# Ledger of designs, part 88: designed miniproteins, single chains, continued (4)

Each design is a single chain, and the fold is of that chain. pLDDT is the mean over its residues in the fold that is shown.

## One batch from the design tools (miniprotein)

Design m15240
Fold by ESMFold2-Fast:
Structure m15240 (fold): chain A 67 residues (1-67)
Amino acid sequence: EEQYIEELAQKAREKAREIAKEMGDSPETIERFAKSAENSARYAVYDRQARTPEEAAALGEKAKAEL
């Protein structure tokens, strides 16, 4: 279970960081977005919202909008 959560969190973080870099965000924004995606992925698994790394990344996008 922890391994599964960690995998999703890492995938979400990597995806979010890539997207933010491609969009030309500042280093500060990239780090905040990546952190939000990682946290959202972990909580999404607990709430049974994320089933795939892609869904976890989408939840991270919502977290960024909340910021």
Scores: mean pLDDT 67

Design m15241
Fold by ESMFold2-Fast:
Structure m15241 (fold): chain A 59 residues (1-59)
Amino acid sequence: MDEVVKLLREAEESEDPEEAKRLIEEARRKLKELEDELSVSQYVAGQLLIIGTELTLEL
């Protein structure tokens, strides 16, 4: 989150429209990576819950 905000601020402060565009694209990429990380964490937690439930039932 902080890195995305930093990139967006640098883009706003940049006098070069081309550099601003690049910084915005990097911020977008970082946001997508953060979204992917959140999804992976949720998936792993879900998998652990399912495995735990199955182990309890098979006991």
Scores: mean pLDDT 68

Design m15242
Fold by ESMFold2-Fast:
Structure m15242 (fold): chain A 57 residues (1-57)
Amino acid sequence: MMEEIMEKIVEEGKEMLKKGTPLEDVLEEATRKAREAGLSHPDINKVASKIVDIHDE
């Protein structure tokens, strides 16, 4: 399901942030993976938004 793919990408992004990867690099990688997985533009935006929320905490 698309939700499962989105959650996996968000989890990978969260792990990158914990390792000290810059937010911009994490968003670039997550957005790339989401596009390759065939996610729609709104779903790609949801993934990016969740990662930003985790970072901004």
Scores: mean pLDDT 80

Design m15243
Fold by ESMFold2-Fast:
Structure m15243 (fold): chain A 57 residues (1-57)
Amino acid sequence: GELKKKLLEAIGKILAAIGDIIEAERAGDEEALKKAEEELEKARKEFEELLKEIEEL
């Protein structure tokens, strides 16, 4: 159960960051865009680490 919960949370963060990127681009907000790109990169790294743990199972 625990790994599944973390995986779903990581996926949720990726989707949220993508949504934030789209909104920032539509608004022309360069600061919001940079922040959203940083959030996406952080969420992507969390997801990669979880995938490595799943491969070890």
Scores: mean pLDDT 82

Design m15244
Fold by ESMFold2-Fast:
Structure m15244 (fold): chain A 60 residues (1-60)
Amino acid sequence: MRRFEARIEDPLRAIGAALRLIGDFPEARVRIEGGTITVEAPDDPELAARIEALLAEYAA
């Protein structure tokens, strides 16, 4: 498993990112704690790139 973390200061965007992650990556475990999103997913470079891109989109 690979762990990803992103801080998203807007609570609505954080929720949106989590819902998108759950929908697009059902194998991933997603947690939100105090504006930080933590994602644990299989160690797959294509999956990692997609998760990072999604988190970057919502962090902007």
Scores: mean pLDDT 79

Design m15245
Fold by ESMFold2-Fast:
Structure m15245 (fold): chain A 74 residues (1-74)
Amino acid sequence: VEEEADALAEALAQAYKEGKSFTEIVRLADEGVRRIGPGLTEEQAERLGEKMVEAGMPKETAEFVKGSIIGAAR
């Protein structure tokens, strides 16, 4: 789960760098969370957000995507 969350964060940051829209990034996040499933905790969602920022996603964008991930994981 940890490795999958890290890979998801990198994939989302790359999608942002490639110019994908917020809608596409949110859909990718939702799909990734569905694959990780109930193993994704709120703490892991926070870490995912931090890794997206480290990979180059703006903090505000990462916070929005993180919120969507937390909602999708419920």
Scores: mean pLDDT 71

Design m15246
Fold by ESMFold2-Fast:
Structure m15246 (fold): chain A 81 residues (1-81)
Amino acid sequence: MPAISEAEAAAAVERVRAIADKLAALAADKERARELAKRMIRLAEEAARAAVAGDMERAAALEEEVLRLGKELVELALKGL
């Protein structure tokens, strides 16, 4: 059995997308913010696929990377870069 359902995975990715898009919209450096948002969304999609496949170790590692990029995107939005 997959660790989470495909529907739950899709909902989680959509939440990450919404947050990333909002943060990118607030940043002064739109190009850098969009690139970080795209990477964050891509890694979230990979984490979701790993979780659905039951690869919880890979899912956790990818989720840590998403959080790291999210922190950088938040700092970029707050810094006005």
Scores: mean pLDDT 80

Design m15247
Fold by ESMFold2-Fast:
Structure m15247 (fold): chain A 61 residues (1-61)
Amino acid sequence: STRDVADGLVAGLRDEARAHPEYREELERLIKEVRENKDDEEKLLEVARRFSELRLRADAE
């Protein structure tokens, strides 16, 4: 369900914020968007895409 997807995204975003504190502010904004849009599939997909892009950047640097 969308809520299970949202819970997974929040967990992943928190783990990434712990691993890369330099991106904490951006990751916290994504967590907030997930929490406010947990029933919106399109918005959750957008956040997942942005999270993937941030992870690629973090891993490259």
Scores: mean pLDDT 82

Design m15248
Fold by ESMFold2-Fast:
Structure m15248 (fold): chain A 52 residues (1-52)
Amino acid sequence: MKIYEIPIPEGEKDVYELIAKGLGVSVEEARQILKNAKEIIYDGKKIIIKTE
C-alpha cells in the first residue's frame, strides 16, 4: 500500500491542484491517484491518501 501526505495551505480549494503541487505530479496524475485511492483522510492540516 502506498501512502501520500499532502499539506493543506490556507485558501486552497482545488483538491487536484493541491495534490499535484504536494506530490510534484501533473493534475492528470493527481486524478489517477484519487481514482485509485482506497482511503482518503483529512486531519484539518493535511490530506492522507492511501492507494494499492
Scores: mean pLDDT 72

Design m15249
Fold by ESMFold2-Fast:
Structure m15249 (fold): chain A 68 residues (1-68)
Amino acid sequence: SAEEYLLEGVKLFSQGKYDEAIKAFEKAIELDPNNALAYHILGEAYKHKGDLEKANEYFEKARKLKPK
């Protein structure tokens, strides 16, 4: 489920395994494309890899999915 991929991604992220975390979060958003948290953590993972442009893209996507 999307929740299982999200939890696995968070675990991998906390271990510094950013490439593996990204793959898990990409599967989570494939199953639940409105998951703002998954997009935000994808942004953090790309930021840790030094890909600031891609990080900003995911942060903006997360922001737009947040209800106001």
Scores: mean pLDDT 82

Design m15251
Fold by ESMFold2-Fast:
Structure m15251 (fold): chain A 64 residues (1-64)
Amino acid sequence: GPKRKKLLQLIGEILRLIGEIFDLERQLSQETDPARKAQLEARLAELQARRDQLLAEMRALEAE
């Protein structure tokens, strides 16, 4: 049904975001410039917020 399709789409987007978060965390672990670290941390926070939003949407769909 429509709910299952949306759930699968949300899972797909969440998995993609997890991959991007992992890559950014790896970049942060190797970065020595404080200004560049701050930029990477800001991007990481944006992706984490998006992931958390999608997880909340997934939980709302499951709460039926």
Scores: mean pLDDT 86

Design m15252
Fold by ESMFold2-Fast:
Structure m15252 (fold): chain A 102 residues (1-102)
Amino acid sequence: DAEIERVRKELREVQQEFIELLQQLLPIMEKLRERTPSLRSLSPIELAHMILTSYIKDPEGTLKYLREVLKMSDEEVELVKKLGETAQRLEELQEKLEELLK
């Protein structure tokens, strides 16, 4: 069962990275809500979830929208990219773990 334990360890490490990146993104989401009235109906966590969902479906289009329409900085956009890539890796590891447990 070395493979299952290896995947579980990697999943725990990637989950921790996701939490840390999300904590960095939440203050940015609050500032974005302050400057963008149409986004104020969403909490910072709801806005983060919406952006991540968009990133998973269309990474390049989402990052372009964040830069050009929402006027996010290159550093803020890079954080969204890292969080989105981490979320995709979490999904892949969860699917792999589920397959190994069948």
Scores: mean pLDDT 85

Design m15253
Fold by ESMFold2-Fast:
Structure m15253 (fold): chain A 60 residues (1-60)
Amino acid sequence: MFSATLTFPSQELAQKIAEELKKLFPEAKVTVEGNELKIETDLSVERAIGLVLLAIGMSL
């Protein structure tokens, strides 16, 4: 199991990124709490890292 928490400058941005991640990785559990995005997944470490990097890229 992999878990990561990402903090964004706004709740709106966190929610938008969460919705895009849910479309691309429907097997991952993506939760939004305020401006924080929590990702929980049983994916391989390599794929989980890719998901996190994609989320960061969408925030730039």
Scores: mean pLDDT 75

Design m15254
Fold by ESMFold2-Fast:
Structure m15254 (fold): chain A 117 residues (1-117)
Amino acid sequence: GMRTLGVAVVVDGEELHIRVFDTEGRLVYEKRIPLEKLDEAAEEIARLARELGADRVVVVAGSATQPELAAEVAERLARRIAELTGLPVTAVTVEAPSLEEARAQAEDLAIAAARAG
């Protein structure tokens, strides 16, 4: 079956909270980074995708108040991961009334994508 790596990114001002879920939906990476380190995070995620034998990556970006920035982050991260891995990458955005809810929704969707195959 298809093996999917799930990536959840929450936009919190000028900081990104990143969590990565393996092909079984288990947390394998978490990091808080400033926006300027997005390319570095993409390189780390690309390495994980290769090590775990992923066939596809799904990036879910969540925000409470910054939906345009979340969309930009999801698109940039997906593009860079695709360039580094040659894998198909899907970018999805979620908007919620709070950062806590945005994180929960982004993580749940990333985990569901990983587990679905």
Scores: mean pLDDT 88

Design m15255
Fold by ESMFold2-Fast:
Structure m15255 (fold): chain A 78 residues (1-78)
Amino acid sequence: MSKEDLEAEILIALGRMYMSLGDHFASQGDLEEAIELYEKAVELFREAYEIAKNPEIKEEARELIEEAEAKIRELREE
C-alpha cells in the first residue's frame, strides 16, 4: 500500500466513525448534529478520494460520499 492509499484508508475509517455518530444523533432526533457529522464525513471521504491512488479505494470513497450526501438530503427534507 502506498503512503497516499494508507492516508486515504485512515480518512475513510474516520469518516465512517462520523457516519456512525451521525446515525446515532439522527436516531435520537438530533437532526442538526447528525447533519454536521455527515458533512464532516463527506469532507473526509472527498479528501480520501483525492489522495487515493488505488481505484478500489477511490470507488469506496466515492460510494461513501454519495451515501453521506443522501443522508444529509433525507434529514433536510423530513
Scores: mean pLDDT 88

Design m15256
Fold by ESMFold2-Fast:
Parts: structure tokens; C-alpha cells; sequence
Structure m15256 (fold): chain A 55 residues (1-55)
């Protein structure tokens, strides 16, 4: 729903800005709110991308 889409959008925005901490929080929320395997997988992908950001 809208709440899940908002979490994805927030994570993608944070990734584009290089904000790894914000991206990890949004991705973790996405995984927690996942209702389907596809939603959980997308959250895990975003979390992996956030962890790969340079510090």
C-alpha cells in the first residue's frame, strides 16, 4: 500500500543522496512491513545497496 511505497521512495532518495544510515532505516522498515516475498526481497536489495555506500 501507500505506506510501503513511501518506505521504498525514502530508501531510494537516501541512496541517491549517499545517506547510508537513512537508507538502511527505510529499507529495514520495508522488510518489516513486507506482505509478500517480492516486497521483502526489494527491501533486502535496498539494504544491501545502503551498506555498499562509501563512508
Amino acid sequence: GAHAEKSIAAAEEALKKGEGAAAMVAATDRIRLAQTPEQRERGEELLREARSLPV
Scores: mean pLDDT 72

Design m15257
Fold by ESMFold2-Fast:
Structure m15257 (fold): chain A 74 residues (1-74)
Amino acid sequence: MKTLQELHDEFVELLKKLPKEVAQKILNKFREDLSQALAEARAATSDTAEQMKLLFERVKEILEKYIEEAKKAI
């Protein structure tokens, strides 16, 4: 399975291949999903280590989602 760093690098490279406006729309959706994931992690537990673990898994899922969306837009 791909690491968080590998997913991030793939996402960035895909965004570079898209028109600026399309890349910006995908980035805006990505940022919204990240903000929601952070809020959900904070609501689930007061333990910072557990929040980071939950957020890390959600960030992987969000990156995979937007990598597929970016691939479809190319």
Scores: mean pLDDT 81

Design m15258
Fold by ESMFold2-Fast:
Structure m15258 (fold): chain A 81 residues (1-81)
Amino acid sequence: MSLEEIKELLNSDDPAARTRAFNEVVRLLFDPDRQVRIEALEIVKESKLSKEDKKRVAQIALTDPDPEVRKLAEEILKELE
């Protein structure tokens, strides 16, 4: 699934489509490419996902070895407060 498809499905009115895209985003948070992980987080930040789902993604990203990925996770968590 492409990042564009994930972005479209996360903003879908279909709960099943959003759940499938959410599971794909979680998988991308463990992608070996740092840029893929950053883009996945940016898509989540701007998405229609629930606060609970965004918080869950951000909490996973706080454990990332890359400081820029962790910074984006902190920004997402602050916006949810």
Scores: mean pLDDT 82

Design m15259
Fold by ESMFold2-Fast:
Structure m15259 (fold): chain A 99 residues (1-99)
Amino acid sequence: KREEGAKIVEEAAKRAADLARQAGDTQSANDIEGLGRKIAEALRKGAKPSTVASLFTAAILLAVGNYLDAEMQGDTERARAYREAAEILAKASREIDKL
């Protein structure tokens, strides 16, 4: 159901954004929440599966990119936060595919 999927996405994006804020990255947190809102809106409007998948890919790649950057800088706390954020977003994407 579209509304159920949208709520799963909003909760996942909020949790991922909270992890980014906890790591000190307010801008990345806002970007993750923004992508989450776009995915939820796309689901509610009945957008094509390819559009929803592309938006999820963008959100996951943002988290993975920040994880890799933190790993290269030796920032283990920030790296853990973004790895967990990416896992949360990937899990939400799989849950939506089952609806």
Scores: mean pLDDT 86

Design m15260
Fold by ESMFold2-Fast:
Structure m15260 (fold): chain A 65 residues (1-65)
Amino acid sequence: MKEEIEKVKKEKEEELERIRKRREKELERSPTPEQYTSIAIRGIGEEIDVDLEAERKLKEIEEKK
């Protein structure tokens, strides 16, 4: 249980790292201000998705007990 929780946290950290790297690649080409805003909003959405995925996994671990 504690080990499984730690694994979920590590997976979340890795996914956030991948999202950050993808965002950096998109910013590499000097986007317009409008594109910049779009990239930022998309990044926030992806981070929320990662949080929801992690919460789902944590709840499943709790239910198994």
Scores: mean pLDDT 75

Design m15261
Fold by ESMFold2-Fast:
Structure m15261 (fold): chain A 58 residues (1-58)
Amino acid sequence: MELLRKLAEAVKKEDVAEALKLLREAESELSDEELKKIATALVDGDLEGALELIESLL
């Protein structure tokens, strides 16, 4: 839960590099499907979609 909160903050700050680093650290706390969806949204620049996905897990 703490890593997901930090991930959401990074996305809100538009810091994609920090968000991707935090996503890697959180991979043990996320399912493969959730990790893939968030990673895809971040890579596509869909920060709003990425944030909604992360907040749905909080």
Scores: mean pLDDT 80

Design m15262
Fold by ESMFold2-Fast:
Structure m15262 (fold): chain A 73 residues (1-73)
Amino acid sequence: MKSKEELIEEAIRIAEETLELVKANPETPYVLKFAALADAAAAYLAAKHPEGFSKEELETILEHARANLEDVK
C-alpha cells in the first residue's frame, strides 16, 4: 500500500502530466481540460501542504485527478 510520502510524490507527478497532456491536446473540449487542471491543481496544492490532509484524503484527491486525466487524451 502506498505511504503518504508516495502519494505526495504521485500528486506532483499527476499535476505535471496533466499540464503536459493539456498542452499536447489543445482540441480537447474546454470543460474536460478545466476539470483535469482543477483536480491536478488541488492535488499539487495538497502535496505542498500535506500536514493539512490525511492519507485517505490524499488518496481521494488523487483518484479524482487520475479520473479527469483520462478524459484529456
Scores: mean pLDDT 78

Design m15263
Fold by ESMFold2-Fast:
Structure m15263 (fold): chain A 118 residues (1-118)
Amino acid sequence: MEEELAQLDADYEESLRAIREYAEKHGLTPEQVELLENIVRIVYEQRRIDLLIRAGASPEEVAEYLRRFAEEHDLPPEAKQAIDEAAKRIRGASPEETLDLVNEAAGRAIGVLLAQLE
């Protein structure tokens, strides 16, 4: 897990670098850059939560992690709502259902962000 977390962090940093290079080359607005960075952050957190679940994190721990993520980040209201709804469902879920609910929430949040790209 420690090596997998280190690789995940490296992949996240490379994704942020790629977004900045693409933005400079194609003249993206600061708002478009922020949307892309938020998408990459959601993917990073989704993968990090998957690793935590494999390490034995409880549904309650995952639900609290998602709730804090939604509160601490400047996401659109619909994306925050999708994450908050998933956190509520996860509190009553089995460990096996928890990963599916995390993946569903990530997909919904990414969909909201992609819809804001013009």
Scores: mean pLDDT 82

Design m15264
Fold by ESMFold2-Fast:
Structure m15264 (fold): chain A 55 residues (1-55)
Amino acid sequence: SVAARLTALLRAATTDPAVRAALAEAERHGIQLLNAGVPRAEALAEMVRLAEERV
């Protein structure tokens, strides 16, 4: 699930600065999607996908 994947990324971010950087950038994109009117669930899923691609 998206929630499980996000939890795994957040856990990894506690020890890995590369994961923290990937999440910060993905969060920026997620906020832009929300501002463009994309539903929250879809924006969150895309944010998680982008963070995973950068790690």
Scores: mean pLDDT 85

Design m15265
Fold by ESMFold2-Fast:
Structure m15265 (fold): chain A 71 residues (1-71)
Amino acid sequence: MIRERIAELQERAAEAYAAGDLETVLELAEEIAELEVEYVKETYGEEAGKKAKELAEKLIEEARRALEALA
């Protein structure tokens, strides 16, 4: 089930964050976003899924740029 996979990835992201591995946190956030988009698409339809994907891609790109600016 998509929700179970998201929960597992969220636990891994929390562990990576506690370890200070921000690159792994970002990578896991991207995987979580993909699964969330699939969930929205299955639950609310194709148009909602497309909008969720666009929002997720924008947020991940902004987070990545913020991390690069701090490096």
Scores: mean pLDDT 80

Design m15266
Fold by ESMFold2-Fast:
Structure m15266 (fold): chain A 119 residues (1-119)
Amino acid sequence: MSLEELLKKLKEAIEKNDKEEIKKILEELFSLPEKYHKEILANIRDLIIEYMNSNPEGVINLLDALESLLDKLSIEDLKLLKKHLEFILESHKDTIDPKVKEKIEELIKKIEELIKKKE
């Protein structure tokens, strides 16, 4: 399955609030060679921004699935994911859904703890 096809399926799974499908697609995405991970993480950021107010439940499902996969991610992927999540909070602080904001803040904290353990 191509990167483009997986990203399209991820968007559809978010729109459907299909938490099991979101997790499966993320597992497939992060099983791809590391050279694709920067693009994957950028697309995940963009999907969070697109859906965070129109479908908060779908975004929370995405964030929960990401949390379950953090131990599989490299230190570079974890640092980039954290940077993208911090960007979302700073750039959208006045408009972000409160439940999505809380979930992103929790995920950032878990990423920071995991980076400390891996270094």
Scores: mean pLDDT 87

Design m15267
Fold by ESMFold2-Fast:
Structure m15267 (fold): chain A 75 residues (1-75)
Amino acid sequence: AAAEARRLTERANELLLEAARALAAGDEERARELAAEAQRLADEAAALAADDPAVFREVHERLGQAQLEAARIVA
């Protein structure tokens, strides 16, 4: 479960950063599609980590860092 939660978090973060780059480039439709997929994977990772406080904290910290980086890309 922990390994799967981490794998999904990594994939969600990759898609979120790709969405941010697409948005910065003016491709709002692609950015929306990528962001939606990233959110789906992030929600799944959080659900898988729900019973493990350490993994849950790790997932949320990683997602938060990716969100900050995405914000910097579109600024």
Scores: mean pLDDT 83

Design m15268
Fold by ESMFold2-Fast:
Structure m15268 (fold): chain A 68 residues (1-68)
Amino acid sequence: AQADLDQGIELYNQGKFEEAKALFEKALAEDPNYSRAWANLGVVLASMGQTEEAVKYIQKALALDPNL
């Protein structure tokens, strides 16, 4: 989970949004309560123009961890 999150962030920083998305989704498949993975997935979706889905996932991250 943590390794998938770290690799996803690196890919996102390189502009590889689809690959970053896949790693965040993998992290969430292992731990659905991983608030940071939900937040990063939302950021990736926003960067891909999927604003409505991005908002939904960021709200889910904040519901799991309000101090995020």
Scores: mean pLDDT 82

Design m15269
Fold by ESMFold2-Fast:
Structure m15269 (fold): chain A 60 residues (1-60)
Amino acid sequence: SKLLEIAEKDPVKGFLYLRAEADAGNEVAKKVYDEAMRRLNAGEDPKKVIVEAAKKVEEA
């Protein structure tokens, strides 16, 4: 899927795409984005967090 491919190649672009989906009213993307923000603020690896977030959105 497009989101996961983007996140794996360019984590920053993947994160911006996830945020845009959350802003557009995608409830799954919003929950996943909020969780990703908590993990990033806790100092987890950005690439890992963003790729895992993309996978969660696609699995829903």
Scores: mean pLDDT 81

Design m15271
Fold by ESMFold2-Fast:
Structure m15271 (fold): chain A 78 residues (1-78)
Amino acid sequence: KEKLLEKFKERLEKKGEYLTGAEALEIVREAAKEVGLDADKVVAEFSKVMAERGIAPFQRISRSEALDLLEEALRRLE
């Protein structure tokens, strides 16, 4: 949903240019709760996309990479 992507972008901007996969998962959960979506479902799909791309929770990723992961997860959730 567009509102989730907007909130996720806002929160990412506060973290600087890079964050870990684990930090991205926390931000996804917070943003999903804020917009009233099923946070567990969104986080599970985001985690699945990370794993498929070979991204471990401790790996540093860029804000653009984190956003792309969420866009793919939301696409899979219809």
Scores: mean pLDDT 81

Design m15272
Fold by ESMFold2-Fast:
Structure m15272 (fold): chain A 71 residues (1-71)
Amino acid sequence: GPAPNAEAREKLSEGGKAAAEGDYEKAAEYFRQAAELATGRSKDYALEAAEAAKEGDSEKAIQYAIGAAAS
């Protein structure tokens, strides 16, 4: 299967798209899946992205997702 880091990035990308479309439940699910596949700082940012998505804060969720992908 794909490496965890590559799959985590794919989940972060899908979560970001869902958040931009206002699909916060789907965004939070993708970000949680990314966090399960990630470690360290990337995992921390992915968890923050999921929390922001649950709060309906698309800008904050996308920013944390970018941070997770860049970690």
Scores: mean pLDDT 82

Design m15273
Fold by ESMFold2-Fast:
Structure m15273 (fold): chain A 67 residues (1-67)
Amino acid sequence: MDIPLTEEQRKDLEELVKRLVEKGYITPEEAEAILAEDTVRGALARLFSAVMDKVAEEIEKELEERK
């Protein structure tokens, strides 16, 4: 079921993605894409994908930087 984002949920999501950008977990472009989603499921799916991609990228870089 596609639940539209309420004003309160959009505010919470905006605060969350802002903190994630400030900490370097996601890019500003990814944050903007997450905030552009109209549904809770869509927003959360993009958020999790962005965070997981960042984690995977950091692990891959650490494995390649072993000298």
Scores: mean pLDDT 76

Design m15274
Fold by ESMFold2-Fast:
Structure m15274 (fold): chain A 72 residues (1-72)
Amino acid sequence: GIDEDKAAEAVSKETGLSLEVARELVREAARAYEESGGDEEAAAERLSERMEIPLATARLVIETLKRTGAIA
């Protein structure tokens, strides 16, 4: 949706990853957040493990989704 596209564009800009990769990160981050019951740290750990990205990058993605309104 439009909110997912905004989140993906923001993630792409902040991480330097391609828009296609950013869209996948947005979807997986939203899932991790739901699976974690809204716990941002648990969501970041799940995203880091699932996508094989650094925990710092996973935290940045979760924070970006929250800021753009894609989660919560």
Scores: mean pLDDT 82

Design m15275
Fold by ESMFold2-Fast:
Structure m15275 (fold): chain A 67 residues (1-67)
Amino acid sequence: AAAQRQELLAFAAKLRARAAALRAQAAAILAKDPDDPKARLEAEILEGMAALLEGVAAWLEKKAAEL
């Protein structure tokens, strides 16, 4: 039980770290070309992917808490 909980939390932490990296990349793109529609769309896609990863991480954390 404890091993499974730690594995889920470790995976969730990795997903959150990846999400943070994607959000940082999106911010960097917008900082370089804030008025470029293509840059804004690319940043929006990266932020969307980060949100999905954060959602999966939250689900894993909830499952770990139920163990």
Scores: mean pLDDT 88

Design m15276
Fold by ESMFold2-Fast:
Structure m15276 (fold): chain A 94 residues (1-94)
Amino acid sequence: SAEIERLLREAERLAREAAKVAGDKEFEKALTRALENLRRAESALEAEAAAAMLVMTVSVAILAMKKEGKDTSELEKLARELARTLNRLVEAVA
């Protein structure tokens, strides 16, 4: 589906922006693995599980940055956009 591929590319773009904002190599690696799992999903349930893992990965990074006293506003904005894109992706796969 052209819509599924478009939503996957948008999720990848948002995740790359999140990695740049966070500036953390371990976070970037975790995001890359979660995106690979999302692309490999063969069912709606697998897509939902992979999407949940992506959202959790970003949430953990936000929490880590807050503990370091860093501004998380841009990463939180990207997290909301990513969550919306992932919800649309899961609906398109279902």
Scores: mean pLDDT 84

Design m15277
Fold by ESMFold2-Fast:
Structure m15277 (fold): chain A 57 residues (1-57)
Amino acid sequence: MITKENLEEEKKKIEKTLPKELAELYIRLIEALLDPSTSKEEIDEEIKKLEEYQNKL
């Protein structure tokens, strides 16, 4: 489970493991989920982008 304190380390691991575009989408979604001030609309948009990217594979 990615925590707020471990976010920077996990971001580096994700960037090394996943393709650049997928890593960026995944990191943005995690950051949005960890920040309760992020709007539901913004979270939904990040989820949609990630789902669309996965459907292309």
Scores: mean pLDDT 73

